# Designs tried in a protein design run: designed miniproteins, single chains, continued (2). Part 55

Each design is a single chain, and the fold is of that chain. pLDDT is the mean over its residues in the fold that is shown.

## One batch from the design tools (miniprotein)

Design m6014
Fold by ESMFold2-Fast:
Structure m6014 (fold): chain A 74 residues (1-74)
Amino acid sequence: SELEELAARVREAARRAVEAARRAKAGDEAARAEAREALGEALAAVREAVERFGVEETERAVGEAGREAQAAAA
């Protein structure tokens, strides 16, 4: 579904932003721009999902991504 595609884009963009932010902290100046761009993509996908599918449905789809991220971090 389109909501699942948007949730997947949020998930991937957020992951890239975190990875780029880690490299930026290690001294990679180019990674700062990559982190900002990836974060912008994630936020744009969240906005589109909320506008098209509503807050509750977007929260459920993004919540699944959050649970997966927490499981990977444990």
Scores: mean pLDDT 78

Design m6015
Fold by ESMFold2-Fast:
Structure m6015 (fold): chain A 62 residues (1-62)
Amino acid sequence: GAEEAAKGAAQARAAGGDGEAVAVSAATMHYIGGGNGEDARLGALAGGGDEEEAERAQKIAG
Protein backbone atom coordinates (compact mmCIF):
# COMPACT_ATOMS: atom_id res chain seq x y z
CA GLY A 1 0.00 0.00 0.00
CA ALA A 2 0.92 3.68 0.13
CA GLU A 3 2.77 3.29 3.47
CA GLU A 4 5.03 0.57 2.05
CA ALA A 5 5.59 2.61 -1.14
CA ALA A 6 6.64 5.58 1.04
CA LYS A 7 9.17 3.37 2.88
CA GLY A 8 10.56 2.18 -0.46
CA ALA A 9 10.92 5.72 -1.79
CA ALA A 10 12.57 6.96 1.44
CA GLN A 11 15.03 4.03 1.49
CA ALA A 12 16.02 4.64 -2.16
CA ARG A 13 16.61 8.33 -1.36
CA ALA A 14 18.69 7.45 1.74
CA ALA A 15 20.83 5.08 -0.37
CA GLY A 16 21.61 7.93 -2.83
CA GLY A 17 19.31 6.63 -5.56
CA ASP A 18 18.16 8.74 -8.50
CA GLY A 19 14.55 9.45 -9.52
CA GLU A 20 14.20 6.11 -11.31
CA ALA A 21 15.38 4.21 -8.20
CA VAL A 22 12.83 6.10 -6.06
CA ALA A 23 10.01 5.34 -8.54
CA VAL A 24 10.91 1.64 -8.88
CA SER A 25 11.23 1.15 -5.10
CA ALA A 26 7.86 2.84 -4.45
CA ALA A 27 6.16 0.76 -7.17
CA THR A 28 7.71 -2.51 -5.91
CA MET A 29 6.90 -1.90 -2.23
CA HIS A 30 3.25 -0.89 -2.80
CA TYR A 31 2.37 -4.60 -3.31
CA ILE A 32 3.14 -5.24 0.38
CA GLY A 33 -0.11 -4.86 2.35
CA GLY A 34 -2.14 -4.60 -0.87
CA GLY A 35 -2.51 -1.54 -3.09
CA ASN A 36 -3.00 -0.09 -6.56
CA GLY A 37 -1.14 2.40 -8.77
CA GLU A 38 -2.59 5.35 -6.83
CA ASP A 39 -1.06 3.93 -3.61
CA ALA A 40 2.34 3.70 -5.33
CA ARG A 41 1.99 7.34 -6.48
CA LEU A 42 0.91 8.67 -3.07
CA GLY A 43 3.63 6.65 -1.32
CA ALA A 44 6.34 7.98 -3.64
CA LEU A 45 5.30 11.56 -2.79
CA ALA A 46 5.13 10.83 0.95
CA GLY A 47 8.60 9.21 0.81
CA GLY A 48 10.16 12.42 -0.58
CA GLY A 49 9.74 11.84 -4.32
CA ASP A 50 8.69 14.56 -6.74
CA GLU A 51 5.64 14.61 -9.06
CA GLU A 52 7.50 12.99 -12.00
CA GLU A 53 8.83 10.18 -9.78
CA ALA A 54 5.29 9.66 -8.40
CA GLU A 55 3.78 9.43 -11.92
CA ARG A 56 6.53 6.99 -12.92
CA ALA A 57 5.81 4.84 -9.82
CA GLN A 58 2.10 4.74 -10.72
CA LYS A 59 2.89 3.63 -14.31
CA ILE A 60 5.27 0.89 -13.12
CA ALA A 61 2.70 -0.35 -10.56
CA GLY A 62 -0.06 -0.44 -13.24
Scores: mean pLDDT 77

Design m6016
Fold by ESMFold2-Fast:
Structure m6016 (fold): chain A 55 residues (1-55)
Amino acid sequence: ERVERARREAENARRGARLAKESASKLSPELAESISLLADIAEETERWVAERIAE
């Protein structure tokens, strides 16, 4: 149950980061780069959680 919740939270974070990157790229390329790092972290977290569920 906690694993399923963590997966949803990671998925929401990834979606939010992608949307923020799109908005930031219209205002500042430097901001878009920083937000891209956050999106990568969210994706890695989601993958880690998925592997734990499969075990």
Scores: mean pLDDT 71

Design m6017
Fold by ESMFold2-Fast:
Structure m6017 (fold): chain A 73 residues (1-73)
Amino acid sequence: TAEELVKKGEEAEKQGDNETAARYYSQAGDIYLQQGNFDKALELHTKALTLAGAPPEAIQVQTDYIQQQKQAS
């Protein structure tokens, strides 16, 4: 489940494995996006991109996309 992926991300983050944590948070965010939980999807995708070292412009593109999906719902 999305909740299980978040837990795995938190476990990886506690170990300092930001790359693994980012992958789990991204997968959880995708599931929340599919469920229409845009706030959780935005939170998790932003966290994943930040942990992966993405530049602010890439984070903004993802944020804009999810906000657009939320407005369309």
Scores: mean pLDDT 80

Design m6018
Fold by ESMFold2-Fast:
Structure m6018 (fold): chain A 74 residues (1-74)
Amino acid sequence: MKLSKEETKKAIEKAVAQLKEELADDPEAVARLEEVYKESMEKLEEGEDVEKVLKEFQRRVHEILDAAARRRAA
């Protein structure tokens, strides 16, 4: 799916804000989400493919969620 650069920025901002609320009890996950957000915004500003940036963002979010779940299970 192709989105405009502005739509992709908005989608990432909204997703990060919601995930930070859901993971508020996991400071490591929150810090990682802010890192992913910053890197995604920088890539979009540098003219990277919007779909590629969004796919990478989604994959990294899944890694953060998996790590948070493992910490809770340990």
Scores: mean pLDDT 80

Design m6019
Fold by ESMFold2-Fast:
Structure m6019 (fold): chain A 71 residues (1-71)
Amino acid sequence: MLERFRELTLEAARAYLAGDFELAEELNREAMELAREIMEEAARAPPEEREEVLERLRAIFEEVGALLEAA
């Protein structure tokens, strides 16, 4: 699920940079639905597993931010 979230967020960012705002919005909508499921699962997980999920999410946001800043 985290890898799919990463793929969707990166593709949304690339679509945005390419000027395909409709595609970017659709991909971001799918990513937000996955984020909801990830956060719901993390809330039920042990603290150690939850922290790992949060670290992965931070890495994804840093990657997306770097892509957008490079444009």
Scores: mean pLDDT 82

Design m6020
Fold by ESMFold2-Fast:
Structure m6020 (fold): chain A 70 residues (1-70)
Amino acid sequence: GDEVSRTLREAIARHGPLPAAEAPELTRAVSAFLRGDYERALELFRRLEREGGPAASAVARALAELVERK
């Protein structure tokens, strides 16, 4: 929980705010991670990394790496 929140704050500080259209998808990915559904979380983060804007892509990449280390 706290690691995800920290990663989100750091990425937003470096890359700017997330577009409103991308916020629901990021929320779904984070929710999956917090439930322990790491495969679903990785799938959603990888999708957001490929298809999102610069801030969303950077956040998704950092969170995907965090999931892989769990």
Scores: mean pLDDT 73

Design m6021
Fold by ESMFold2-Fast:
Structure m6021 (fold): chain A 57 residues (1-57)
Amino acid sequence: RPAELLVEAGRHVELADEYEKQGNKEKAIEHYERAIRLAREAGVEMPDVEARLEKLK
């Protein structure tokens, strides 16, 4: 269900933010990518999260 995918996407954004704060760029990228994929499966774009991911690449 789209709502469940968006909740999971939000959890991955929270994890990515935490890893970024810890300096773990690799895991931050993985979780941002997972969040974007889940949101797109739900039919939602997350341009602010995509911008954060581009900054980390």
Scores: mean pLDDT 80

Design m6022
Fold by ESMFold2-Fast:
Structure m6022 (fold): chain A 74 residues (1-74)
Amino acid sequence: MSERELEIEILIALVRMQLSVLKLAGDNSEKVKEAERLLEEAERAFEEGDLERAERLAREALRLLKEEIKELEA
């Protein structure tokens, strides 16, 4: 595995963890649903070897989850 592949795999795992925590807490917001969709697309892109697309989609999912957490705290 290349360093880039490992970094993307870690990013996908972080998104999966954050999404799982929010869903277990009962968060059914549109941002959580969109982040789940983006995660599924990122995992598919990673499996297909499209590392650039996988990273972009995973980063977007993480951004949405961070915004959701910030809005809950604000």
Scores: mean pLDDT 82

Design m6023
Fold by ESMFold2-Fast:
Structure m6023 (fold): chain A 58 residues (1-58)
Amino acid sequence: SEAKKKYEEGKKYYEKGKLEEAEAKLEEALAIDPKFKEALEALIELGVEVLEEAVRRV
């Protein structure tokens, strides 16, 4: 499905440390399928990691 394709693209960006691109792809997956639990869980994990990096930089 298109939602799964966007989710896989998001995971690839995440593996490369491209957090903004990863977030955009995961949001696109949820826009296509709002019930896509895996994409929602990935976005929550990404948000926690971004917050941890922001705190570390301060």
Scores: mean pLDDT 77

Design m6024
Fold by ESMFold2-Fast:
Structure m6024 (fold): chain A 70 residues (1-70)
Amino acid sequence: SPEVEEFAEAAIKRLRELLEKMKTENLSEEEKQAIVEIARYWLEKLKELKVEKEKLEEAERLVRELEKLA
């Protein structure tokens, strides 16, 4: 579905933006936890939509990197 692919691309772009924010901004522990919770929510939605394996694996990698920085 084109709509599912567009959603997946938007979600991955959001995850990349959150990762950049986590690396470049001096965030509070509360803000870091909020970012991780949002990232986990997006990953769960991608799993529910059964997006292409390569896109799901990229999202999983981005969420793991976010969790490591939190």
Scores: mean pLDDT 85

Design m6025
Fold by ESMFold2-Fast:
Structure m6025 (fold): chain A 80 residues (1-80)
Amino acid sequence: MLLEVAEELIKEAREHIKRGDLEKAREYVKEALGLAELLYSKGDLEGAKRVAEEVLRLAKELGDEELVKRAQDLLDRVKA
């Protein structure tokens, strides 16, 4: 459910990066991060970690420092 939706958003972000639509890619990455936060709040630590790791990779590729920070903060919380 939530994990599958987040994985689809990550897939859409990758497609938009390949097409050069970086603005839309950032929107999908932000939505996926929001779902990772929700997975974390519901106790799905493995799901939150998987999504946050992909968000971190894409955020670095996009050069979005805010998204990098937010994804890293979530990963640090999951790994604690």
Scores: mean pLDDT 86

Design m6026
Fold by ESMFold2-Fast:
Structure m6026 (fold): chain A 63 residues (1-63)
Amino acid sequence: SREEVLVEVARLIQEAQDYIDSGDVEKAKELLRKAIELLRKHMPDDPFAQRLIAELEATIEAL
């Protein structure tokens, strides 16, 4: 379901933030890419998911 996907995506983003805070940028990028993959696979036409993907891609580029 949409809610189950968003819960898992939120979990991945939280874990990525912990890795950013500890300086493990590569692990953070891996988790953010997994979040993007889940959004693309399960919510391809959802406008909220499209905006979140763009935000996560920008975050990866800035790390």
Scores: mean pLDDT 89

Design m6027
Fold by ESMFold2-Fast:
Structure m6027 (fold): chain A 97 residues (1-97)
Amino acid sequence: ERAERARELGLEILRLADEAAAAIPDKAVAQKIISLAVAAALLLVAAANSEGEEAREHLLAAAELAEEIARIARSYGLDEIAERLREVAERLRELAE
């Protein structure tokens, strides 16, 4: 269940990041968002394939990346996407417990 949820949240981060990148006219910032989302997704694949403290560390690191993407999205007025990314970060922190 935890592994499945981690993978689902990784896909949600990728989808939300793609929506944000498409809406941001600065291509360098759009590329940064995609890179952060890919890093978060890879961390969540690692979390799904690990246990204990290692899985917890990967989940928390992915939550921090989701928060960073949310902050960038909010700075461009993408408040709905930013809020959904913050919700994903909160779910990741809950899974880390």
Scores: mean pLDDT 88

Design m6028
Fold by ESMFold2-Fast:
Parts: structure tokens; sequence; C-alpha cells
Structure m6028 (fold): chain A 69 residues (1-69)
């Protein structure tokens, strides 16, 4: 069960970063990618925290671009 959940979380993380990377490209910021694969619960928690931080950076870039038009 846990192994299947970790594999699914890894696939979802890669898809989420692919979506975020497309947004990053549209606002002219650096490409984003996961640093490490999800192999256990600790790496899953680290990956989630990193994704949230990267998402916040892209949100800030989008807001700045919308403000400047």
Amino acid sequence: DLQAQLQQAQQRLLEAYAQLGRLAEQVGTSPLQPKQPIVNLASAKQAEAEFIANYQKIQAAIEAKLKEE
C-alpha cells in the first residue's frame, strides 16, 4: 500500500511541476523541476514543501506581470 502511494505521489509531483513549469515559462521566470524523487514519507514531505514554495514564487511573478501589464 505505502509503496504504491509513494509511486503515485511521485507521478503527481512530476505532473504538478510540468504544469508549474509551463506557467513559469509564460511569465519569463526560471524553469522549475523537482530536485529528488519521492522514495519515502520524509522525501514526500520535503517535495511538498518545495512545491508550495515554488508555487508561491510563480504566483508572485504572475501578480507582478499583471500589475505592469
Scores: mean pLDDT 75

Design m6029
Fold by ESMFold2-Fast:
Structure m6029 (fold): chain A 83 residues (1-83)
Amino acid sequence: SAEELIRRAEELIRQAEEALRRGDYDEAARLAEEAKRLAMEALKVAEGELVPRAVGLAIRAIGLALEAYLKSGSEVARRAFEA
């Protein structure tokens, strides 16, 4: 159901945010991409008020994945400099 997919996407977004806070950028990117996939699946079956919610979750997941990729690149560069 759309509601189940939305709930799972929201849960994965929370996990991605926690992984970002912890510094696990690869995990955060994977979780964010899974959240995007679930939000896109929710959008296929969503109606009414659930449509904008599914769209919003997909956009948020894309943003989290991008943040994780950017921070991963910055951390790799910083560690190489400090080595």
Scores: mean pLDDT 82

Design m6030
Fold by ESMFold2-Fast:
Structure m6030 (fold): chain A 67 residues (1-67)
Amino acid sequence: AEEDIKKGREALEKGDVKEAFRYFANAASKATDPALRAEAIRGLAEVYEKLGDTELAQRFRAGADAL
């Protein structure tokens, strides 16, 4: 989970939004630690923001903050 989050961040830095989505989605699905799950969901929020879906990005941030 931590490794996938790190790779997702690296993909975002490179502008590879699709690769970042894959890593964060995988991390969110597999994480049993609430803190790691929250980080992965925040990563997904950043992906949606870069795709122009600011409403969905905000919803994902709120979900992560509730964990």
Scores: mean pLDDT 80

Design m6031
Fold by ESMFold2-Fast:
Structure m6031 (fold): chain A 57 residues (1-57)
Amino acid sequence: MEHMRKALEAIDAGDEEKAAEYGVLAAKEDPEHGRQVLDAAARAGLRGAAMAVGNAL
């Protein structure tokens, strides 16, 4: 849960680098959390973060 929360906070802040970093960790720990981060990043237009998280799933 911690990495998913940090990834979502990074997405809200527009921080693509941190969103990708925490999002990849969330996806490796829990695929369900990774899917939620992927969806949020894609909706926010953070394409690099969305691709990184998707590749980790």
Scores: mean pLDDT 83

Design m6032
Fold by ESMFold2-Fast:
Structure m6032 (fold): chain A 104 residues (1-104)
Amino acid sequence: SQDELLKSVLKSALELLKEALEALEKGDINKAKFYLGIAKGIVGIGLAVLKQIGASEKHIEILEKVIELIDKALEALEKGDIEKARKYIEEAIELIEKALKELG
């Protein structure tokens, strides 16, 4: 189902974003960027599949917002703004956790 695909993508992204956050706490910026890049890739593939099968706009918007927050976190890291990057990652995690709770 579309909900099962969305849940799988969101769960994978959640774990990668948590790894990115832990890397930032340890000062490993390159490792954080690596995990953010993988998370963006997985969400991007999920978004492409959901669009192809005609998934609901609500499901598409969730994945698009997650990508937007990951891109903002990556931009903040390139500018050396670790605190701003952390906040964008935390916002993405909260969005995913809320979406997973609504999906069951």
Scores: mean pLDDT 90

Design m6033
Fold by ESMFold2-Fast:
Structure m6033 (fold): chain A 51 residues (1-51)
Amino acid sequence: LDPRVLEALAEALARLRPGDDFEAVLREALAAHYPAEADELWAQFRAAAGL
């Protein structure tokens, strides 16, 4: 798994609040830090997670 995905995942988990859509929060974190690669990194996460 790409280290950038792990970094975004850690940030998303730190920012996650009760009732939040985790996928949306993770995608937002990826887009905020790596806007050009956000879709590619999201695809890598889904593949690694078995989604």
Scores: mean pLDDT 79

Design m6035
Fold by ESMFold2-Fast:
Structure m6035 (fold): chain A 65 residues (1-65)
Amino acid sequence: MKKIVVVHSAGEELAEEAVKLLKEVYPDAEITVIKAKSREEALRLARELKERHPDVIVIPVGELQ
């Protein structure tokens, strides 16, 4: 079973849309949504999650630098 983490900052609508799309592509996936306080925090959390849990798919949502 795939584990997917969606990380966003102030983009709740984008995160919900991403979750909906992911459920259609990976119906058996475990999806977790994390709200960060800022875009920088969201990118940092996404990077740390990928480093600590390489088997987890991390998707940052929102404006990317």
Scores: mean pLDDT 75

Design m6036
Fold by ESMFold2-Fast:
Structure m6036 (fold): chain A 76 residues (1-76)
Amino acid sequence: SQEEAERAVKGAEESIKKAKEYLKQDTPEGLRKAASYIAAAGILLVAAELLGYDPETIEKLRKEINEVIKELDEKA
């Protein structure tokens, strides 16, 4: 299901983008929303990987997710 994998990747990318936007606000609400979006991105990325999406893209998005998690941890 290439179409399912593509939707999952797109969802992960959009969730990462939203997480980064909320993270920049540096407010308690923004940090909670960033955490929620990054969790959603992680779930979607696992789904895309299981569906056989391009490994290079999966690795790139995983690195972006980990960078957001690290910044969230530093602000907690």
Scores: mean pLDDT 87

Design m6037
Fold by ESMFold2-Fast:
Structure m6037 (fold): chain A 57 residues (1-57)
Amino acid sequence: MIVEALVDVPKTGEDTIALRPGDILEVLEEVDDDWVKVKSLETGESGIVPKSALKEI
């Protein structure tokens, strides 16, 4: 599933990645109801991010 970041998210921990609005990512897995593991299509970096920061495209 391809998703777009809607808001700025700073890197807050080792398992997280920073997001900027307009970043395009692939969802790899759902961690829980609030968090998903994603991979940046631009950088190849993977990490967990809040679901509320993402939009399916």
Scores: mean pLDDT 79

Design m6038
Fold by ESMFold2-Fast:
Structure m6038 (fold): chain A 74 residues (1-74)
Amino acid sequence: MIPKEVLEAEVEAGVAMIKAAVERLFSEDPKEKEELQKKLDEAGELSNQGVEALKAGDYEKALELYKKAAEVAE
C-alpha cells in the first residue's frame, strides 16, 4: 500500500499546480503569466518524475519529488 504521506504530497502538488494554472488563466499581466508558466513547467516535470518513482516503488523519492513540485508551483 502506498504510504499516506506520499499520497498527501501527490494531492498537495496537484492542488498547487491547479491553483497556479487558474492564476495564469485569469492573469492579465504578461510577466505574471510567463512566471506562472515556468512554475507549472518545472512543477509538472517534478510531478512526472514523482509518478515514475511511485510506479517503481521508490516511495521516499516520490515523496521528495512531490514536495518539490508543490513548493515550485506555490
Scores: mean pLDDT 84

Design m6039
Fold by ESMFold2-Fast:
Structure m6039 (fold): chain A 74 residues (1-74)
Amino acid sequence: MVKEGKVIAIDGSEVQIDLGSANGVKVGMKVQILSKHSAEPIEGVVTRVIDDKTSLVQVEKLLVYPGDKVVITE
């Protein structure tokens, strides 16, 4: 199943997203961030599940901005 969310904030080298444990998010899951500044999705990996609604993602390149679409495909 596809899970969709948004980038909430950037914290140092990690991106905070509005998907958490209630959305079935787990550490090690791969994510894609659809940015208006990149023709290809930006790949990332969930590094920490903060709570039921939020998680931290480490991205391959920091060309992501608050409001960008986040997609997790199982």
Scores: mean pLDDT 80

Design m6041
Fold by ESMFold2-Fast:
Structure m6041 (fold): chain A 111 residues (1-111)
Amino acid sequence: MPPLDEISDEELEELIERARKAIEEGNSARFAGQVLRLSAALGGDHALVYYLLGLSYLKSGDYEKAIKMYEKAIAKDPNFSEAWENLAKAYEGLGDYEKAKEYLEKAKELK
């Protein structure tokens, strides 16, 4: 996979948008391609990479894997309000409404 030495904010937004669209369309191959490009540009150990992986797992109903990815995203960027919000959604999917409420409040505090 060709690495991107440096990525512009415009290219980053485009990659994120394409990844979100691939998730919405259920196109796992396209999503994987966008995540690989983003991982090459930012490094695989990046909050955005973990967040997008979490979104994919959340969309597929794999709430436990989604939680693990969002926890990694938050560990890299604790102010990532969207990651906290989706962590709450994943816990709601598991039926853990108490943790879902806790993390949703955390997301609101960061906005």
Scores: mean pLDDT 75

Design m6042
Fold by ESMFold2-Fast:
Structure m6042 (fold): chain A 88 residues (1-88)
Amino acid sequence: MLSLEEILRAIGLALRAIGVIFEAEQLIKTHPEVSELAEEAIRLAREALRLAMRVLQEKGGPEDLKRAEELIDRAERLLEEAKAIIAK
């Protein structure tokens, strides 16, 4: 059975992924010049969400959580890069 710590980590990663997807989709609509960065952020965030959901379904383990965290960290960096381009 998953530990409470692993469940809370998976929930946190899933929420972060959903946040990135929502923000990136808004950026694509309003700022097409950053669409490539935003689309890549969505791709990474969707994979992270899939891995986090696998853990919550008791089909994944700590390795899936680590991979999901690495993917969402990368997605968040791409989203920040896109926002920095818009801010110029």
Scores: mean pLDDT 85

Design m6043
Fold by ESMFold2-Fast:
Structure m6043 (fold): chain A 58 residues (1-58)
Amino acid sequence: SMEDARRSLANAEKALAEGDYAAALTGAHEARVLAQESGDEELAKRAEEVRREALKGV
């Protein structure tokens, strides 16, 4: 679960860097849910940051 959360966040960050805001939003949402399930507050905060940046791009 933590490993899955980290992978989803990494994919979301890559999508954001590439300007794929739709993929970044989806990946960030998935990473946040997985991080919350694993109790990783720091990863959840980072996922929310990616989500906010992606929303500015759409």
Scores: mean pLDDT 82

Design m6044
Fold by ESMFold2-Fast:
Structure m6044 (fold): chain A 75 residues (1-75)
Amino acid sequence: MDKSVALEEAKRLLERIKKAKKEELKTPLQVMAYIAASMGYEELAKKLLELAESENPDKEEAIRLTEELVRLLEK
């Protein structure tokens, strides 16, 4: 995946996650995990995927991990 495309998509998903209810978190977190994995951030991808698979994902943790990916992609 192109880094600029990954960054733009990650920023868009971060905005969606911030506005989303807990029930809406699974799909954007799965997409975010795939972006992290495709860019070589395997540990972050694993954490994002584990959160997406959770029955009650913590929204604050979802925002934190997504912001971490955005910061990594901006470097």
Scores: mean pLDDT 83

Design m6045
Fold by ESMFold2-Fast:
Formats: structure tokens, sequence, C-alpha cells
Structure m6045 (fold): chain A 55 residues (1-55)
């Protein structure tokens, strides 16, 4: 898929993984919103991959 498709798949996996932690999801959402304002898909994908691996 495109970079956008990959980012959406990773974001969905994060949302499912932390479904029962709304505070963590809100913090992750705020960081994603900041990254989305830069328009840098690579930065968004890297953030999502790191969060899935480390959290």
Amino acid sequence: GSDISQALELAFQLAVKFENDPELLKKLGQELEKLSLTGNADAIISFLKKALAEL
C-alpha cells in the first residue's frame, strides 16, 4: 500500500493494542496530530512503528 495506508494500518494496531488505556491513546493521538501537521509520512510511520515495538 501507499505510505498513508501503512500509517493507517499501524495506527489501527496501536488503537487495538491500547484499547483499554484511553489516557495513553490520547497522548499518542496528540503526538500523531503534531506529526500530521508536518506532512512527513516517514516521521508518522517511524513514530507508529516505535510505539508498537516499545510500548
Scores: mean pLDDT 77

Design m6046
Fold by ESMFold2-Fast:
Structure m6046 (fold): chain A 81 residues (1-81)
Amino acid sequence: SVKKVAEQLNKGLGIELPEEIAEKIARKLMEVLGSDEISDKDIELLKLLLLKALDDDELAKDLATFFGVSVETIREIAEKV
């Protein structure tokens, strides 16, 4: 379920995302992966992209558009990862 994937994201990223944001990210990942679960590898790749987005404004915008969240939300998550 979306809630279980959102919990996997929070645990894997080592952060507490707001429920609405965690669910948006979870839904998009489930959609593109075609799965009701995410792997540790998927979480590692997401971490890498978030860390890179701290120094890459275009990547931050692309991730924001992809997940349907604000650029500020992506930056806040990236700073906590």
Scores: mean pLDDT 83

Design m6047
Fold by ESMFold2-Fast:
Structure m6047 (fold): chain A 96 residues (1-96)
Amino acid sequence: MVEELIEKAIEHIKEAMEAMDKGDVEKAVEHLEKAAEYLREAAKLLEGEARESALAAAENVEKAKEALEKGDKHKAVLYIVAAQLNAVAARIELAL
């Protein structure tokens, strides 16, 4: 179910934040990669506003990963927060 894909993405985004708080950049990047995969798979099954929110979440997760790889932890946190909000929006929009 597409709802399960979105929930898995949200959990991986949360785990990426927890890894960053512990200074584990490698683990944070791994969780962001998984989140992006789940969000893009969800987007293939969605339409309208829910699809756009899922794609926006995936884009922000990918930008967060790029920021972490460049050592910009502050920018990475901002993108992770944006991705979390977009993923939650996709979940809400799917229920409408």
Scores: mean pLDDT 88

Design m6048
Fold by ESMFold2-Fast:
Structure m6048 (fold): chain A 59 residues (1-59)
Amino acid sequence: SAEEAFRRGLEALNAGDYQAAVKAFEEAIKLDPNAPWTEAARELLQVARDRLAAAGRSP
């Protein structure tokens, strides 16, 4: 579940779907805040949020 959400976040980020990436990384962190990859997920979430704010205004 948490690992699947993290993978979805990575796939979305690679596809340039920053809205989906933000949602997936937030879900992954909430489901497992103590995973070895959780710090990476927090960092990638910030990247996705920054990219969304800078380029995306699509609802």
Scores: mean pLDDT 79

Design m6049
Fold by ESMFold2-Fast:
Structure m6049 (fold): chain A 67 residues (1-67)
Amino acid sequence: SEVAERAVENARKYGEQGQGAAAGAAAHGAMLASGGEPDEWTRRAIRYGDQGNGEEAGRAAREAAEA
């Protein structure tokens, strides 16, 4: 959905800015907008964000946005 796509894009941008809490919140919003069935890349972005790994979170969010 457009809401999920926007949330993933926000997670990527916040991750690149070092705002881990905001990135995690945006990724969680993408999961909710997807009805709890996020794609593999969105799940990876959430997981890496939770671990504080902004580089991998940003990469996963980019892949999700391209899918």
Scores: mean pLDDT 68

Design m6050
Fold by ESMFold2-Fast:
Structure m6050 (fold): chain A 63 residues (1-63)
Amino acid sequence: SKETAEALAEEVSEQLKSLSKEELIEILEELKKLLNDKTPIDENASKEELIEEIKELIKKYYE
């Protein structure tokens, strides 16, 4: 459900704040591969921007 997807994304995003930018990029690459999302990753993106993109992909996956 949408509510479950949003709750999971929020909880995961809090855990992601402790990870390095390199680890966040690796997670994002795996999620994009799993979802067949071909949007390129911006290597100049901030840690906060990477976390937000991961969060949105998680929401999309569980919708």
Scores: mean pLDDT 78

Design m6051
Fold by ESMFold2-Fast:
Structure m6051 (fold): chain A 68 residues (1-68)
Amino acid sequence: VKKTAEAAGKFVLEKALEVPLDEAREITQRAIEAARQVWGDEAQKIMEEYGEKALAEKTARENARLAA
């Protein structure tokens, strides 16, 4: 379960970095919900951690782009 959730988290993180922030947010939310339903609360927490990293980096990149 943990390793599968981590692999899914890495996949979502990489995908979120390739799309606009609003789409990254939606992808992350769907992945967290899917992980919770399939693998339970532990997988949800793993996906939340990966999602936070993806959204934080994406937000920083978009803020830098807007400031330029």
Scores: mean pLDDT 71

